Designed miniproteins, single chains, continued (5). Designs and how they scored, part 33

Each design is a single chain, and the fold is of that chain. pLDDT is the mean over its residues in the fold that is shown.

## One batch from the design tools (miniprotein)

Design m17188
Fold by ESMFold2-Fast:
Structure m17188 (fold): chain A 57 residues (1-57)
Amino acid sequence: MEHLERARAAAEAGDRAAAIEELRRAGLELESPAEAWTPEQLLALVDGHETALALRA
């Protein structure tokens, strides 16, 4: 999913706001602001959502 690829790239670059926005576009609902997350936590969210999508298939 293109949004997850962009979320990963943004998180790796340290752009937390862009990573959160792309995760939301990928269908993940996040209540906390971007500043509440570390890049490592955002990468873990990307990995978890990718795994959940793979398990649906």
Scores: mean pLDDT 74

Design m17189
Fold by ESMFold2-Fast:
Structure m17189 (fold): chain A 108 residues (1-108)
Amino acid sequence: EKVEEAQKLFEEADKLFKEGKYDEAIPLYEEALKIYEELLGEDHPLVAVLKFKLGEVYFKKGKYDEAIPLFEEALEILKKELGEDHPLVKYTEKKLEEAKKAKEEAKK
């Protein structure tokens, strides 16, 4: 019931993200994340994936201060659930490094 609701929100948010509609995607990802955390717990891999997706959206918006902690939280969950050598863990580490470098290089 609530899982189907969260999945629909996640799918809609992904479509908006691919269309570059970041401001519209954020609240849908946040609502899906809230539902999954409530139902599956904070350490579930799907919660990590949603935090990663939110981090990606903030990264695309140039909001590195918001993106970095989301990538860090996703990485911690994925390392615990999948192990340090898992491809998804390595990918999340690369995205976190990219966000930190982008923050250092950002000048306006």
Scores: mean pLDDT 85

Design m17190
Fold by ESMFold2-Fast:
Structure m17190 (fold): chain A 55 residues (1-55)
Amino acid sequence: SEDEERALAEVERIAREKGLSDTQIRVALHEARRLLEAGWSPEEVVEYFRERLGK
């Protein structure tokens, strides 16, 4: 969905701003997709990564 696409883009933005490597960003995005598949909302996924990655 469009909300899921925006959530994944936001997770990537947060990780990139935090200075994560391309490999770490790919891992984070894979985790984000798995959480969405498990029934997490886009908002819950973004909040989870803000808490874990910081900022």
Scores: mean pLDDT 84

Design m17191
Fold by ESMFold2-Fast:
Structure m17191 (fold): chain A 67 residues (1-67)
Amino acid sequence: MKQAAEAAKAGDKATLEALLAAAEAALAEAERALEEARRRNDLHAEIGAELRVIGERLTIELIRSYL
């Protein structure tokens, strides 16, 4: 969240919106990776993807709190 905090401090709404869009794209990719891991019964990949989904959701919530 370093970039989001710096953008908020600078009042740079465009950077915050760009970071939000990037985090939303990363969340969509993580959710696809989770589905694929579940389809393959790849437990290690599933755990990694679940952690990534949680991380991206928290990132989105934090960026939205700055907007």
Scores: mean pLDDT 79

Design m17192
Fold by ESMFold2-Fast:
Structure m17192 (fold): chain A 63 residues (1-63)
Amino acid sequence: EEARKVARSILEARRHSRGDEGLPVVRPPDSLTPEQFGLIVQDALREGLSEEELAKRIEEAAK
């Protein structure tokens, strides 16, 4: 559930303009370290994953 909300926030931030306003604040799930979370997000964006797939990756990594 929380992973889906985080994935939505990430994809929304990516959709909007980057750099000019500063980076959007996206909180990683409590079960993940910031480093692990960053790698998952980078990999998912590289693969062009949907919100649903990104949320699934986050949930799997958190457990």
Scores: mean pLDDT 65

Design m17193
Fold by ESMFold2-Fast:
Structure m17193 (fold): chain A 84 residues (1-84)
Amino acid sequence: MEEEKKKLRKEAESYIVGAETAVFMARRALETPDARELVDRYYETALKMADKAIEYAKKVGDQNLIDRAKTVKAEAERVRAEAE
């Protein structure tokens, strides 16, 4: 059903944006010595939101959304690695 696919696609896009925001916040925390403990919190948020985005994108069958969500997830892992 087209409306259901449109709703799932919007959910996937929303989770991608949320994950991207969490990655941005993690990078900001990494640049602030007193906020480095927040990197793990933002990383966990980004990972959770990216996984939800992949779930919704798979339900829609939108490979571009799946690839975008995976890219954000990889970026979150990269930021966490830089924190160590």
Scores: mean pLDDT 83

Design m17194
Fold by ESMFold2-Fast:
Structure m17194 (fold): chain A 61 residues (1-61)
Amino acid sequence: SELEKIEEDYKRAKEAIDRQLEAVKKMPDNEYRKAQIESLERERKAIDEGYKLVKENLKKK
């Protein structure tokens, strides 16, 4: 059940960030778009690393 909640939270976070990235990629190609993509990609990486860390902790204990 704990793993199921973690998977669900991760899925929702990924879906939210992916929708934001899709919206930003439809904007004109300028420095604002580039900055937004870089910011969202950093958030996506943080989400992925958080999920990986939680899964590793569940397997080690």
Scores: mean pLDDT 80

Design m17195
Fold by ESMFold2-Fast:
Structure m17195 (fold): chain A 59 residues (1-59)
Amino acid sequence: AERARSLLEEAKKLVEEGNYEEALKKFDQAGVLATIDGDEEVLQEALRLINELKEKGLI
């Protein structure tokens, strides 16, 4: 639970820095851990943010 949330927050900071490739990697890791932990909130947030980056053409 905590690890997935920490990765999600790290990914958000990387997006703010313009480091989209590293952010995508952290979002993916957060989603995997959230799935294992059953943390639907973190999983949905990670997927939403990945989709937002795709829609903006950043990844």
Scores: mean pLDDT 81

Design m17196
Fold by ESMFold2-Fast:
Structure m17196 (fold): chain A 60 residues (1-60)
Amino acid sequence: SAEEEAAKAGYEGDAEKARELAEKAGPNGSTAGIAAAMAGKESGDEEAKRAGLEAAVRHS
């Protein structure tokens, strides 16, 4: 799912891909964005975390 792909991208530290996938999720972008932000925080990637949080706010 888009949520799983966004989280995986965030975990891998790919902030750009995480953001793109979260936005592509559309109505589910909030959940996908949160998942990406959590994965980015866990991996220490501040850009991935920020991208995920931004997507979550846009779709909340």
Scores: mean pLDDT 68

Design m17197
Fold by ESMFold2-Fast:
Structure m17197 (fold): chain A 89 residues (1-89)
Amino acid sequence: MTEEEFDLEARIALVEMAVAIGKNAASRESDPEVREKLTKLIDEADKKVREAQKALESGDYETARKLIDEAEKLVREANKLFEEHEKQK
């Protein structure tokens, strides 16, 4: 395994874990507007990480990196929204 392949596999695994945690957090959110926004961000991140896995499996490391970068940004946006909402409770 190349260093880039290992790094991409590790990043994909971390985003998958973040998506699972995010889906669980969104399902327990009492504010329907915040829940919808969180769900949308997490679902898009889930889609991007699955596409990144397929790109990695096909040896397209450039596409895999781009997709995982996008998925990580979506996870960060969801986390920021969740933290900001928790502070306002």
Scores: mean pLDDT 82

Design m17198
Fold by ESMFold2-Fast:
Structure m17198 (fold): chain A 58 residues (1-58)
Amino acid sequence: MEEVEKKLEELIKHYGLSPEAAKQLRIAVEDFGWTPEEIESIKKAIDNGKADLAARAA
């Protein structure tokens, strides 16, 4: 539980999520009961997506 909260805070701060996006992310974690490992996998997926977006913008 504490690890999930810390991973969420790290993800929110790292990506600079809006308050609305942060709220939706917290609701999804609560509804789906995501583990810290699942949150880490989501973070990696977002990082890969951002790399693709940066390549397209360049």
Scores: mean pLDDT 69

Design m17199
Fold by ESMFold2-Fast:
Formats: structure tokens, sequence, C-alpha cells
Structure m17199 (fold): chain A 69 residues (1-69)
């Protein structure tokens, strides 16, 4: 299995930043589950070296957080 280490590190840092931002947000369990799913999707794309897929998943996470803020 080939890992894009740099992309995975960058995406991982962004995922943690977004999840930390979400810690103070009031949200239902469905929204939490969706956010976690998007985080896993972003990391999966990053591990595959799919920068576009990772970016799209991160953008979806950011939109979801913005919607519940």
Amino acid sequence: MKFDEKLSEEVGKRVLELLRRFETVEADSETVARLVGLALRALGHALDGDEKGAREALEEMERLIREVE
C-alpha cells in the first residue's frame, strides 16, 4: 500500500482543527456521526493520494460545521 505521507499529515491536521472547532458546537448525534464520517472519508482519500477527494471531504466538513454554528 502506497501512502502519501505529506498529504495524510496535512489532511490529518485539518481534520483535527475542524473537530476541535466542533467540540464547542451544539449538535445532535446525527450531525456528529455525519461529521465523523466525512473526517474518515477525507483521511481515506489522503491515504490513497487523492488530494481532490480529500479536499472535497474537508470542504463538506467545513460546510456542515458552518451550518450548525
Scores: mean pLDDT 76

Design m17200
Fold by ESMFold2-Fast:
Structure m17200 (fold): chain A 82 residues (1-82)
Amino acid sequence: SPFEELARRVRETLREIIEAVADDPELLELMRRIERRVERLIEELRRLLEEGAPRSEILRVEMEMAALELGAVALYIAHLKA
């Protein structure tokens, strides 16, 4: 399903970044906070899809997840340049 594919991709991206910053305790803690928020959004998205929620609500949650993923990638890129 499109939902399972999205959830898988986001989780894989965050896992790879977490592994890459595992030696930096401050960045690791920030990434763990992002991971926890993303997992809450995945659960919200699942409920919205099961309930047949309006497309606008589904898109809002998907956009929030995408923004957090982009933020995680940006933090990782900044870490590599430090």
Scores: mean pLDDT 85

Design m17201
Fold by ESMFold2-Fast:
Structure m17201 (fold): chain A 60 residues (1-60)
Amino acid sequence: PVPVSPEELRETIRELERTIRALEEQAARAEGPEKERLLREIENKRRVLETLRRLLREKE
């Protein structure tokens, strides 16, 4: 496995946070099945974000 530096983890976390914010804005404007798909995508990305944050804390 490729060693991931704390700096690379922080960059990945920032990128994911930006993506989640963009999806939240899209979900706010969407309705029906499209909104449901966006909310599911947001939920999935939030789970990944939580895992990455835990990993970063463990490295500290």
Scores: mean pLDDT 81

Design m17202
Fold by ESMFold2-Fast:
Order: sequence, then structure tokens, then C-alpha cells
Structure m17202 (fold): chain A 88 residues (1-88)
Amino acid sequence: MLEELEERREKYRLQIDMARAMLKHFGFDVTEEELRAASPELIGELLAAAMEYVGNYNDPEKQAEYKKRMEDLVAEIRRRAAELRASL
């Protein structure tokens, strides 16, 4: 099961890198430490919202909806990171 553990860690690291690059592209300044405070599921939701935003490029109303969802998810990530910092 060592290979499976290595693969899961590598996938999570790639998800963090992708999420950070994507968020920076959309104008969100989020650190790696803040993203690591998020669960893989939360990062997956954020990536899905970004894909929906791009997919609806011809529908400004839907783009605004998915951008709002990304903003809400980023706020939750920052909240979790702040809670972790406060406990240190």
C-alpha cells in the first residue's frame, strides 16, 4: 500500500498547485498554507466551480454565479487557515 499512499500525496500536492495557480489567475491571492488547511473535497469543489465558470464563458449571469461560489469557497479556506493559526 506504499505506492497508493505516494500516489494520493502526489495527487493532493498537484491539486494544491493547480488550485493556487487557478485562483491567482482569477485574482485571488491565496497561500499554499491556506490551501493546505482545506480538505481535498473542498479543493475539488473550488476546481469544479472554476471549470463551470470557464465553461459558461458565453453566459455572464452563470459566470457571476460561479465566481461568487469561488469567492465563498476561498473565504471558507481562509477562515479554516485563520483558525489553525489562532490555535498556534
Scores: mean pLDDT 75

Design m17203
Fold by ESMFold2-Fast:
Structure m17203 (fold): chain A 70 residues (1-70)
Amino acid sequence: SSGDYAALAAELEAQLSTEPASAELYHRLGVAYAQIGRYGAAAFAYTMALELDPEHEAARANLARVRAIP
């Protein structure tokens, strides 16, 4: 279940250690980090998503949003 963002982040971190990296995996990890207030980790994950897929609109929008948080 993806209702717990902290558990989701842990699952996605485990996937990064066992699966090939993908833009969608990093984007989902960034969303999970942002939802639990880990904005620096979220920004890093969104940046990695954009390195793998520069046209990833959701990652680009979410990165800008996280950078705007005071």
Scores: mean pLDDT 84

Design m17204
Fold by ESMFold2-Fast:
Structure m17204 (fold): chain A 81 residues (1-81)
Amino acid sequence: DKEKAFEIADRVAEGMRLGSRAAEEVAKKYPELSNEEILEVFVSAMGAAIDALVQGKSREEAYRTALEEAEKKADEILKRK
């Protein structure tokens, strides 16, 4: 079913956009994060948003999940310091 694959691809693209916005919001709160650490936050947030949308969750739920995962990742990184 090629049509379902294209629908999933669209959800992945949307998840990347939502996750990037969530990660940017979190990164702005933590000026102590390096550029490489900010990229880790972006990857985590994008993955969370993509997963939520592919599972059929709303854009609002995907964004909330991305924010939560971004905050969790930032906390993990800061605890390493």
Scores: mean pLDDT 85

Design m17205
Fold by ESMFold2-Fast:
Structure m17205 (fold): chain A 56 residues (1-56)
Amino acid sequence: SETVALVAYHEGRRAALAAGLSEEEAERVGKEIADLAQAGNFEGARALMEEVLSRR
């Protein structure tokens, strides 16, 4: 669970940075994705990551 949340955080942060978000925004997005994964809401985490990646 903790390992999954940590991986989700780092992947979410990378996705946000790749989409052009600031470091502060990427931190927030990564944490939000990690919180969803920690709660077992993997569909929500995936949807948020896809939304961030689609921003370009």
Scores: mean pLDDT 79

Design m17206
Fold by ESMFold2-Fast:
Structure m17206 (fold): chain A 68 residues (1-68)
Amino acid sequence: MEIIVPKENRDYVKALLEKAGGKILSEEEVGDKVIIRAQLPKEALDELEKFLKSGPKEYQGEIRLVEE
C-alpha cells in the first residue's frame, strides 16, 4: 500500500506504521509530501485513515490501497 502525507507528518506516520507491526518498504519525498510504501494489518489501516482525515485544516493526506 502507498500512504501520501505532508513531510511534517512523516515521522508520526512512520511511528504508527512500525507500532502497528507494519513493514516500511520504501519512502520517497515529492515536493511537500512523502510517499510511504508499506504493508499493514487491516486493523491498523482504519486507524491510520482516521488520523490522516483528522489532521490540520489543509491536510492533504491520502491512502492508496495498491496491492502490487
Scores: mean pLDDT 67

Design m17207
Fold by ESMFold2-Fast:
Structure m17207 (fold): chain A 54 residues (1-54)
Amino acid sequence: ATVVGEAKAGDTVTFANGRTGTIEAVLEVDGVKYALVRLANGETVAVRLTEVPA
């Protein structure tokens, strides 16, 4: 899934397959931002963030 805009801990993400999750943390690796998303089933996944250009 791609999260657009300013994402922060506590925000909800919906994936293309209809699954949802809550962002637990946002981290940056090699200039790329990732969100750690906790899914409803208790799994955590890392999702690449994309910012909308101003």
Scores: mean pLDDT 68

Design m17208
Fold by ESMFold2-Fast:
Structure m17208 (fold): chain A 56 residues (1-56)
Amino acid sequence: MTPEDAYKEVKERAPGLSPEELNALARELHERLLASGVPAEEADAAIIKGIIDAGQ
């Protein structure tokens, strides 16, 4: 999984999710990004940006 994949998934799904579901999705994607060799800082940035952009 790439940071861009996580960003898109969060941005697309976040508007339809409860806060608890969004937190679970963010955690799952963060774990997947780390498992794929993505640095934690890049993983966090992609997920946070996806949440912010979904809120627009």
Scores: mean pLDDT 83

Design m17209
Fold by ESMFold2-Fast:
Structure m17209 (fold): chain A 58 residues (1-58)
Amino acid sequence: MDEKLQQARELSRQGEEALAQGDGKKAAELYRQAADLLRDVDPEAAESLRELADEAEK
């Protein structure tokens, strides 16, 4: 069981909620936190989350 994967999923869900509320800055912050957790565990997922964060800030 990987605690970082579970935490990253939770942060991603909160990022989606923030984005739905129109808070792109909050969403980007949450996605980047999730990406940081996945750096060593799943680098591909971390890159995808960083891309989502960049899009959320637009």
Scores: mean pLDDT 81

Design m17210
Fold by ESMFold2-Fast:
Structure m17210 (fold): chain A 99 residues (1-99)
Amino acid sequence: AEEARKAAEYARKAAEAGRAGDAEKALEYAAEAANYADRAARLGEGEAKRYAFLAAASAGMAALAAAAGLAAGEPKAGAEAAARAAERAAEYAEKAAEA
């Protein structure tokens, strides 16, 4: 549904920001993706709920990676790790929207 599609949109934006080395934007977009994925998980059933839950977990990992990189003074490393987790989140969110 709409929440899962928005989770995918923000997860893709988080991945793009992460690949560009922008840990602050990767964190912001990953947090939004996690919020929408969590809402999709609460509203969904069966496969849609399962994929939305996995999207929320992956987006949460992306946000954590970006935040950890910023806190450690290693924003590029945090952004790279966030990009990988955000790519996973986008894939799961798209599957949740299609289920």
Scores: mean pLDDT 88

Design m17211
Fold by ESMFold2-Fast:
Structure m17211 (fold): chain A 86 residues (1-86)
Amino acid sequence: MTVVITIEGATPAQITGYALRAIGLELDGHDVDIEIKGDTLTITIGNASQAEVQEFLDLAKQEAARGAEVTVTQEGDKTTIHIKYK
């Protein structure tokens, strides 16, 4: 499955945390692309398992509970998660 996570308005500590997770997945053999533009971090994972997709969905739900604006779109084999911090 493909997962695209876009994170906007995050603190430097939050960006670092997401980037380290993405690097870990790349080192573990996943097809990972990381792009940082201004305050926006985009992570694309091409070879995510169903369990990994669920872990990212659970993470997004947790961030929404903390006050972030979260949008999730699922189209076929692609899950897109957009997380906006205030």
Scores: mean pLDDT 81

Design m17212
Fold by ESMFold2-Fast:
Structure m17212 (fold): chain A 71 residues (1-71)
Amino acid sequence: SMEAIEYLEKALEAALAGDKEAAVEYLRKAGELGSIPEELFEGAIKAAEISPVSGAAAAKELLDYLREQEK
């Protein structure tokens, strides 16, 4: 959904800015929309909790996943 994509873009921005707490929160909001398999967004949240770099990579992967599903 568009809302999930917007939250993932915000999560990516937060992670790139080094804001781990905001990145985790936006990833959680994207997951709550139900457009992403639970195991994928939980993995992304754990990655963001480890480091901003891991969080940015995970947010990008979820963003690419959603873009592919909208085709």
Scores: mean pLDDT 80

Design m17213
Fold by ESMFold2-Fast:
Structure m17213 (fold): chain A 77 residues (1-77)
Amino acid sequence: MKEKAEELYKKGVEADRQGNYEEAASWFEEAAKLYEKAGDYENAVRAYTGLASVYRILGDEEKAAEAEKKRDELLEK
């Protein structure tokens, strides 16, 4: 589980670097969910931070805020 989450996170980072923000958002979201299921809240926070960043670039303020809320929720754990 964690290994797959890490792989998806790296794909998100690479897509973000290439300007493929829609793909980056998809991979960051899946990575965040897998990290969260694994109880790896530190890396889930990192993935949600990336997700929020790419949604802001895409102009999707609502989804960016939702990802930030999820990040903040996990920081309380």
Scores: mean pLDDT 84

Design m17214
Fold by ESMFold2-Fast:
Structure m17214 (fold): chain A 70 residues (1-70)
Amino acid sequence: GAEENLAYYESIGDRRMEARARAGLGMEYYKQGKYEEAREYFERALRIAEELGDEELVAEVRTLLKKVEE
C-alpha cells in the first residue's frame, strides 16, 4: 500500500519519490476526512520538496495544504 511505498523510498534514499508518497498518503487521509493527519503528511512532503528545490512539487503540495485548511 501507500505506507509500504513510503518505507521503500525512504530505505533507498529516493527523496523525490518519498515526498510524492507522503503527499499521496496525505490525500488518502484527506479523502477519509482525517484533515490533521493529511496536514502532517503534506507538511513533511513540502519540507522535502523545498530541500530538493523542486518548484513544481512545492507548488503541488502547497495547493494540497490549502485544501486541508478549508
Scores: mean pLDDT 83

Design m17215
Fold by ESMFold2-Fast:
Structure m17215 (fold): chain A 92 residues (1-92)
Amino acid sequence: SDELADDIRNMLLGLVKDGYKVTTSVDGGTLTIVIEGLSTLQAIGVALYFIGLDVEGISVKTKLQGGKLTVTLGGLTEDQARAIRDAVEAAN
């Protein structure tokens, strides 16, 4: 839903505002998010937020490596994925 995209966008914009480096890329309905500068505990909290998105048709994959959290979201509409990407890019 558009509300899901808005919730994800607002969470990522909050991280940008807090000084974390957030980068996004879009491949169709797949959104890849890379967050840098989180502590291990903060990265676990963010990963749990995304894993907790129990929405039909949405897939979530998280990877924490080298101080970078990578989140891959599948099953978004292309418009939803692009809207989130564009908002994050504009905030950087």
Scores: mean pLDDT 85

Design m17216
Fold by ESMFold2-Fast:
Structure m17216 (fold): chain A 85 residues (1-85)
Amino acid sequence: MKYEIKFYETLEEALAEIKDSKKPVVGTGEALPFDEERLIRTLRTLGVDEPTAQKIAEEMKEKLKPEHKAAVVTTEEGIALVEFR
């Protein structure tokens, strides 16, 4: 499965990215410390397969920086919005 991860310093920038999307959008709900299992569950709810969801979570963990407040994960199945504090 093809996917793309984009990191944002503000939630507003991430919301602008998804505002006009025709794909299903699922958020992790609240700004929390990054939770790999929550992201995997969100991606699986969109229909992303387990190996791809795990790979996305691992990549996000590796690339996440303190200045990032949100991330948008775009997949063929839909979009996941992740918030960080």
Scores: mean pLDDT 77

Design m17217
Fold by ESMFold2-Fast:
Structure m17217 (fold): chain A 64 residues (1-64)
Amino acid sequence: SRIDKLRARIAELRKGAEILKKAIEEMKKSGTAPEYVILFLETVLNSTEALVERLEAELARLEA
């Protein structure tokens, strides 16, 4: 169903965001990545988290 596909997409995006967040934290800790790479990845993370929030709002609307 549309709801099941949306739930699966949200779960995958959340898992991806958690992996990316941990990778960013480890790169900052190790100091091996250039600053512009960290900034780019943080931008991707922020965009992914914003997308998750929008999809969760859509899911809540569909389940009401």
Scores: mean pLDDT 87

Design m17218
Fold by ESMFold2-Fast:
Structure m17218 (fold): chain A 97 residues (1-97)
Amino acid sequence: TTVEQSPSSVTVPAGGTVTLEGRATGPGIVALVFQRQRPDGSPPEVVGVFPGRTSGTLTLSGLRPSDTATYRIVALLEGKTLDEGTWGSGTTVTVTE
């Protein structure tokens, strides 16, 4: 399984919009999951789920500086946990004041 994710990094002002695109290729994919990983050491948060899909586009609007994080796409595999899934390279989103 392979996960392609774009963009690799983006910087937007507060109130801005970011579009994250993902595509997974391979057998046994049951969902694409978009996760937000904050730099403060908090556990990853699910921000989007695309059940039964191998591609998806997530649009985040009205962004705040607190939304600054690495956003990763995970291909959830049949009979596996999210941690056992195939991970994308991540998008670093920086939201300025």
Scores: mean pLDDT 81

Design m17219
Fold by ESMFold2-Fast:
Structure m17219 (fold): chain A 104 residues (1-104)
Amino acid sequence: SMMARATLSVRATVREEGGKKVVELEVLGADSSASEELRERTLELIRKAAEEAGPGEVGVAATVTEDGLGGAVAMDAARVAVGAASRIAEGVKATFLKKGLVAP
C-alpha cells in the first residue's frame, strides 16, 4: 500500500509555569491522507521540538510519513519568536537524519 502522510500547520506557544514547560498547540490547517495516529505522531514531533526551543511563539508546517523516516518542517518566519524556529527545525531535522534511511 502507499505510505500515508500527515501535513499540519500549527501555532506553537511555549510557556514556563511553576518551573515546568507548557506547550500549547493550535492547529491552523490540516491535510492528511493518514489515520488519526499519524496526525497525533506529527503533533507530538512538533510539541517536542517546541519544548526544546524554549519560551515563545512559532508557526510551523510539518509533513511526516507513516514510517517516521520522512519529514519536512517549514516555518513562518514572520510569526516566529527570535531563535525558536531554528531550534525547532534542527530538532526535527536531527530526528529525521538519525533514522538514516534513504528512500529510493
Scores: mean pLDDT 53

Design m17220
Fold by ESMFold2-Fast:
Structure m17220 (fold): chain A 67 residues (1-67)
Amino acid sequence: SAPSTEEQIDALVEQFLAALRAGDWERAEQLVRQIEALLESIEDPERRRALAARVLARLREAFAELA
């Protein structure tokens, strides 16, 4: 079966963080656009908000560890 939307978002967030650690800004920008497009594809507004909040929480946690 195809991966779920949640699994796809999790994989894209991991790739985004890896791109940032590598200093690959162009790749990081592409991955942000892919995450945004995937979130926008979610028809359920509550599910979209929950996944967007999860992405933001993961990014904040990762950035705190890099400080």
Scores: mean pLDDT 83

Design m17221
Fold by ESMFold2-Fast:
Structure m17221 (fold): chain A 104 residues (1-104)
Amino acid sequence: MSFREKFKEVLREVLRRYFSEEDVEAIMKGEVPERLKSLSDEEKLALLTRLLAEMIRYFKENKMTDEEFDEGLAYLRELGKKLGVDEETIDSLVKTARNIYKKL
């Protein structure tokens, strides 16, 4: 299985913990169901934080490259933008995730 296939499977499994299968497939296609856009800013931030933490864990366990990790961060950045999270908040989360990843 290629890196992209492995990353998509990991992301899909994480998303299944919080969303219906239909919503997971929409998110994986780069779409956000309208009902997810109605989440509070706190709920959106909590979701992105959990997804970043799980991504860091799985990428380190699977010895992924820095380039592969950055590709994963880019995907989550786009998801955050589509959810309507402030760009400054997304940038802060991405920076924190990179710092944690480098220290592990």
Scores: mean pLDDT 74

Design m17222
Fold by ESMFold2-Fast:
Structure m17222 (fold): chain A 68 residues (1-68)
Amino acid sequence: MFVSDENLRTAIATLRELTASDPEAQALVDRLEEALRAGDKEKARELLYELEAHLFPKSTLPKVEVEF
């Protein structure tokens, strides 16, 4: 599974920095990484959506294209 894997890794690294002050968001990042490792794309996608919604208001994050 190589499709957009780099994008996910980059996003995870960025999200870790952004969520360093938020332990709850850090837990979501950890779960996202775990799901990605397990190859559970459904879970990874869901967790990414949750994390994005948690960190960014809908008005500041229009849409980002990512393939899982």
Scores: mean pLDDT 68

Design m17224
Fold by ESMFold2-Fast:
Structure m17224 (fold): chain A 93 residues (1-93)
Amino acid sequence: MEEAERLIEEAEAAPDNAEELIEQARRLLEKAKELIKEGRYEEALELAAKAADTAARAAEIARKEGNEKLYKEALELEVEASLAAMTATVLLL
């Protein structure tokens, strides 16, 4: 999907800023959940995996900055995105 590819590109181009990366991870995760509901599991897996990677980057930056609130938010997004990726993987099998 063109929209999915754009979201991945935006996340990859995002600066090393925890708030921006959290926002990108949220957008990727929400689209992945939407694709799971639509039965588009392969595309959902790609976006969910990218959301998890983006959230992990945000968590590391927030940890280095000592921002506990952003760190927790990023970790929650990483877990949720990883669960979405596992769900898409199981549904592809």
Scores: mean pLDDT 82

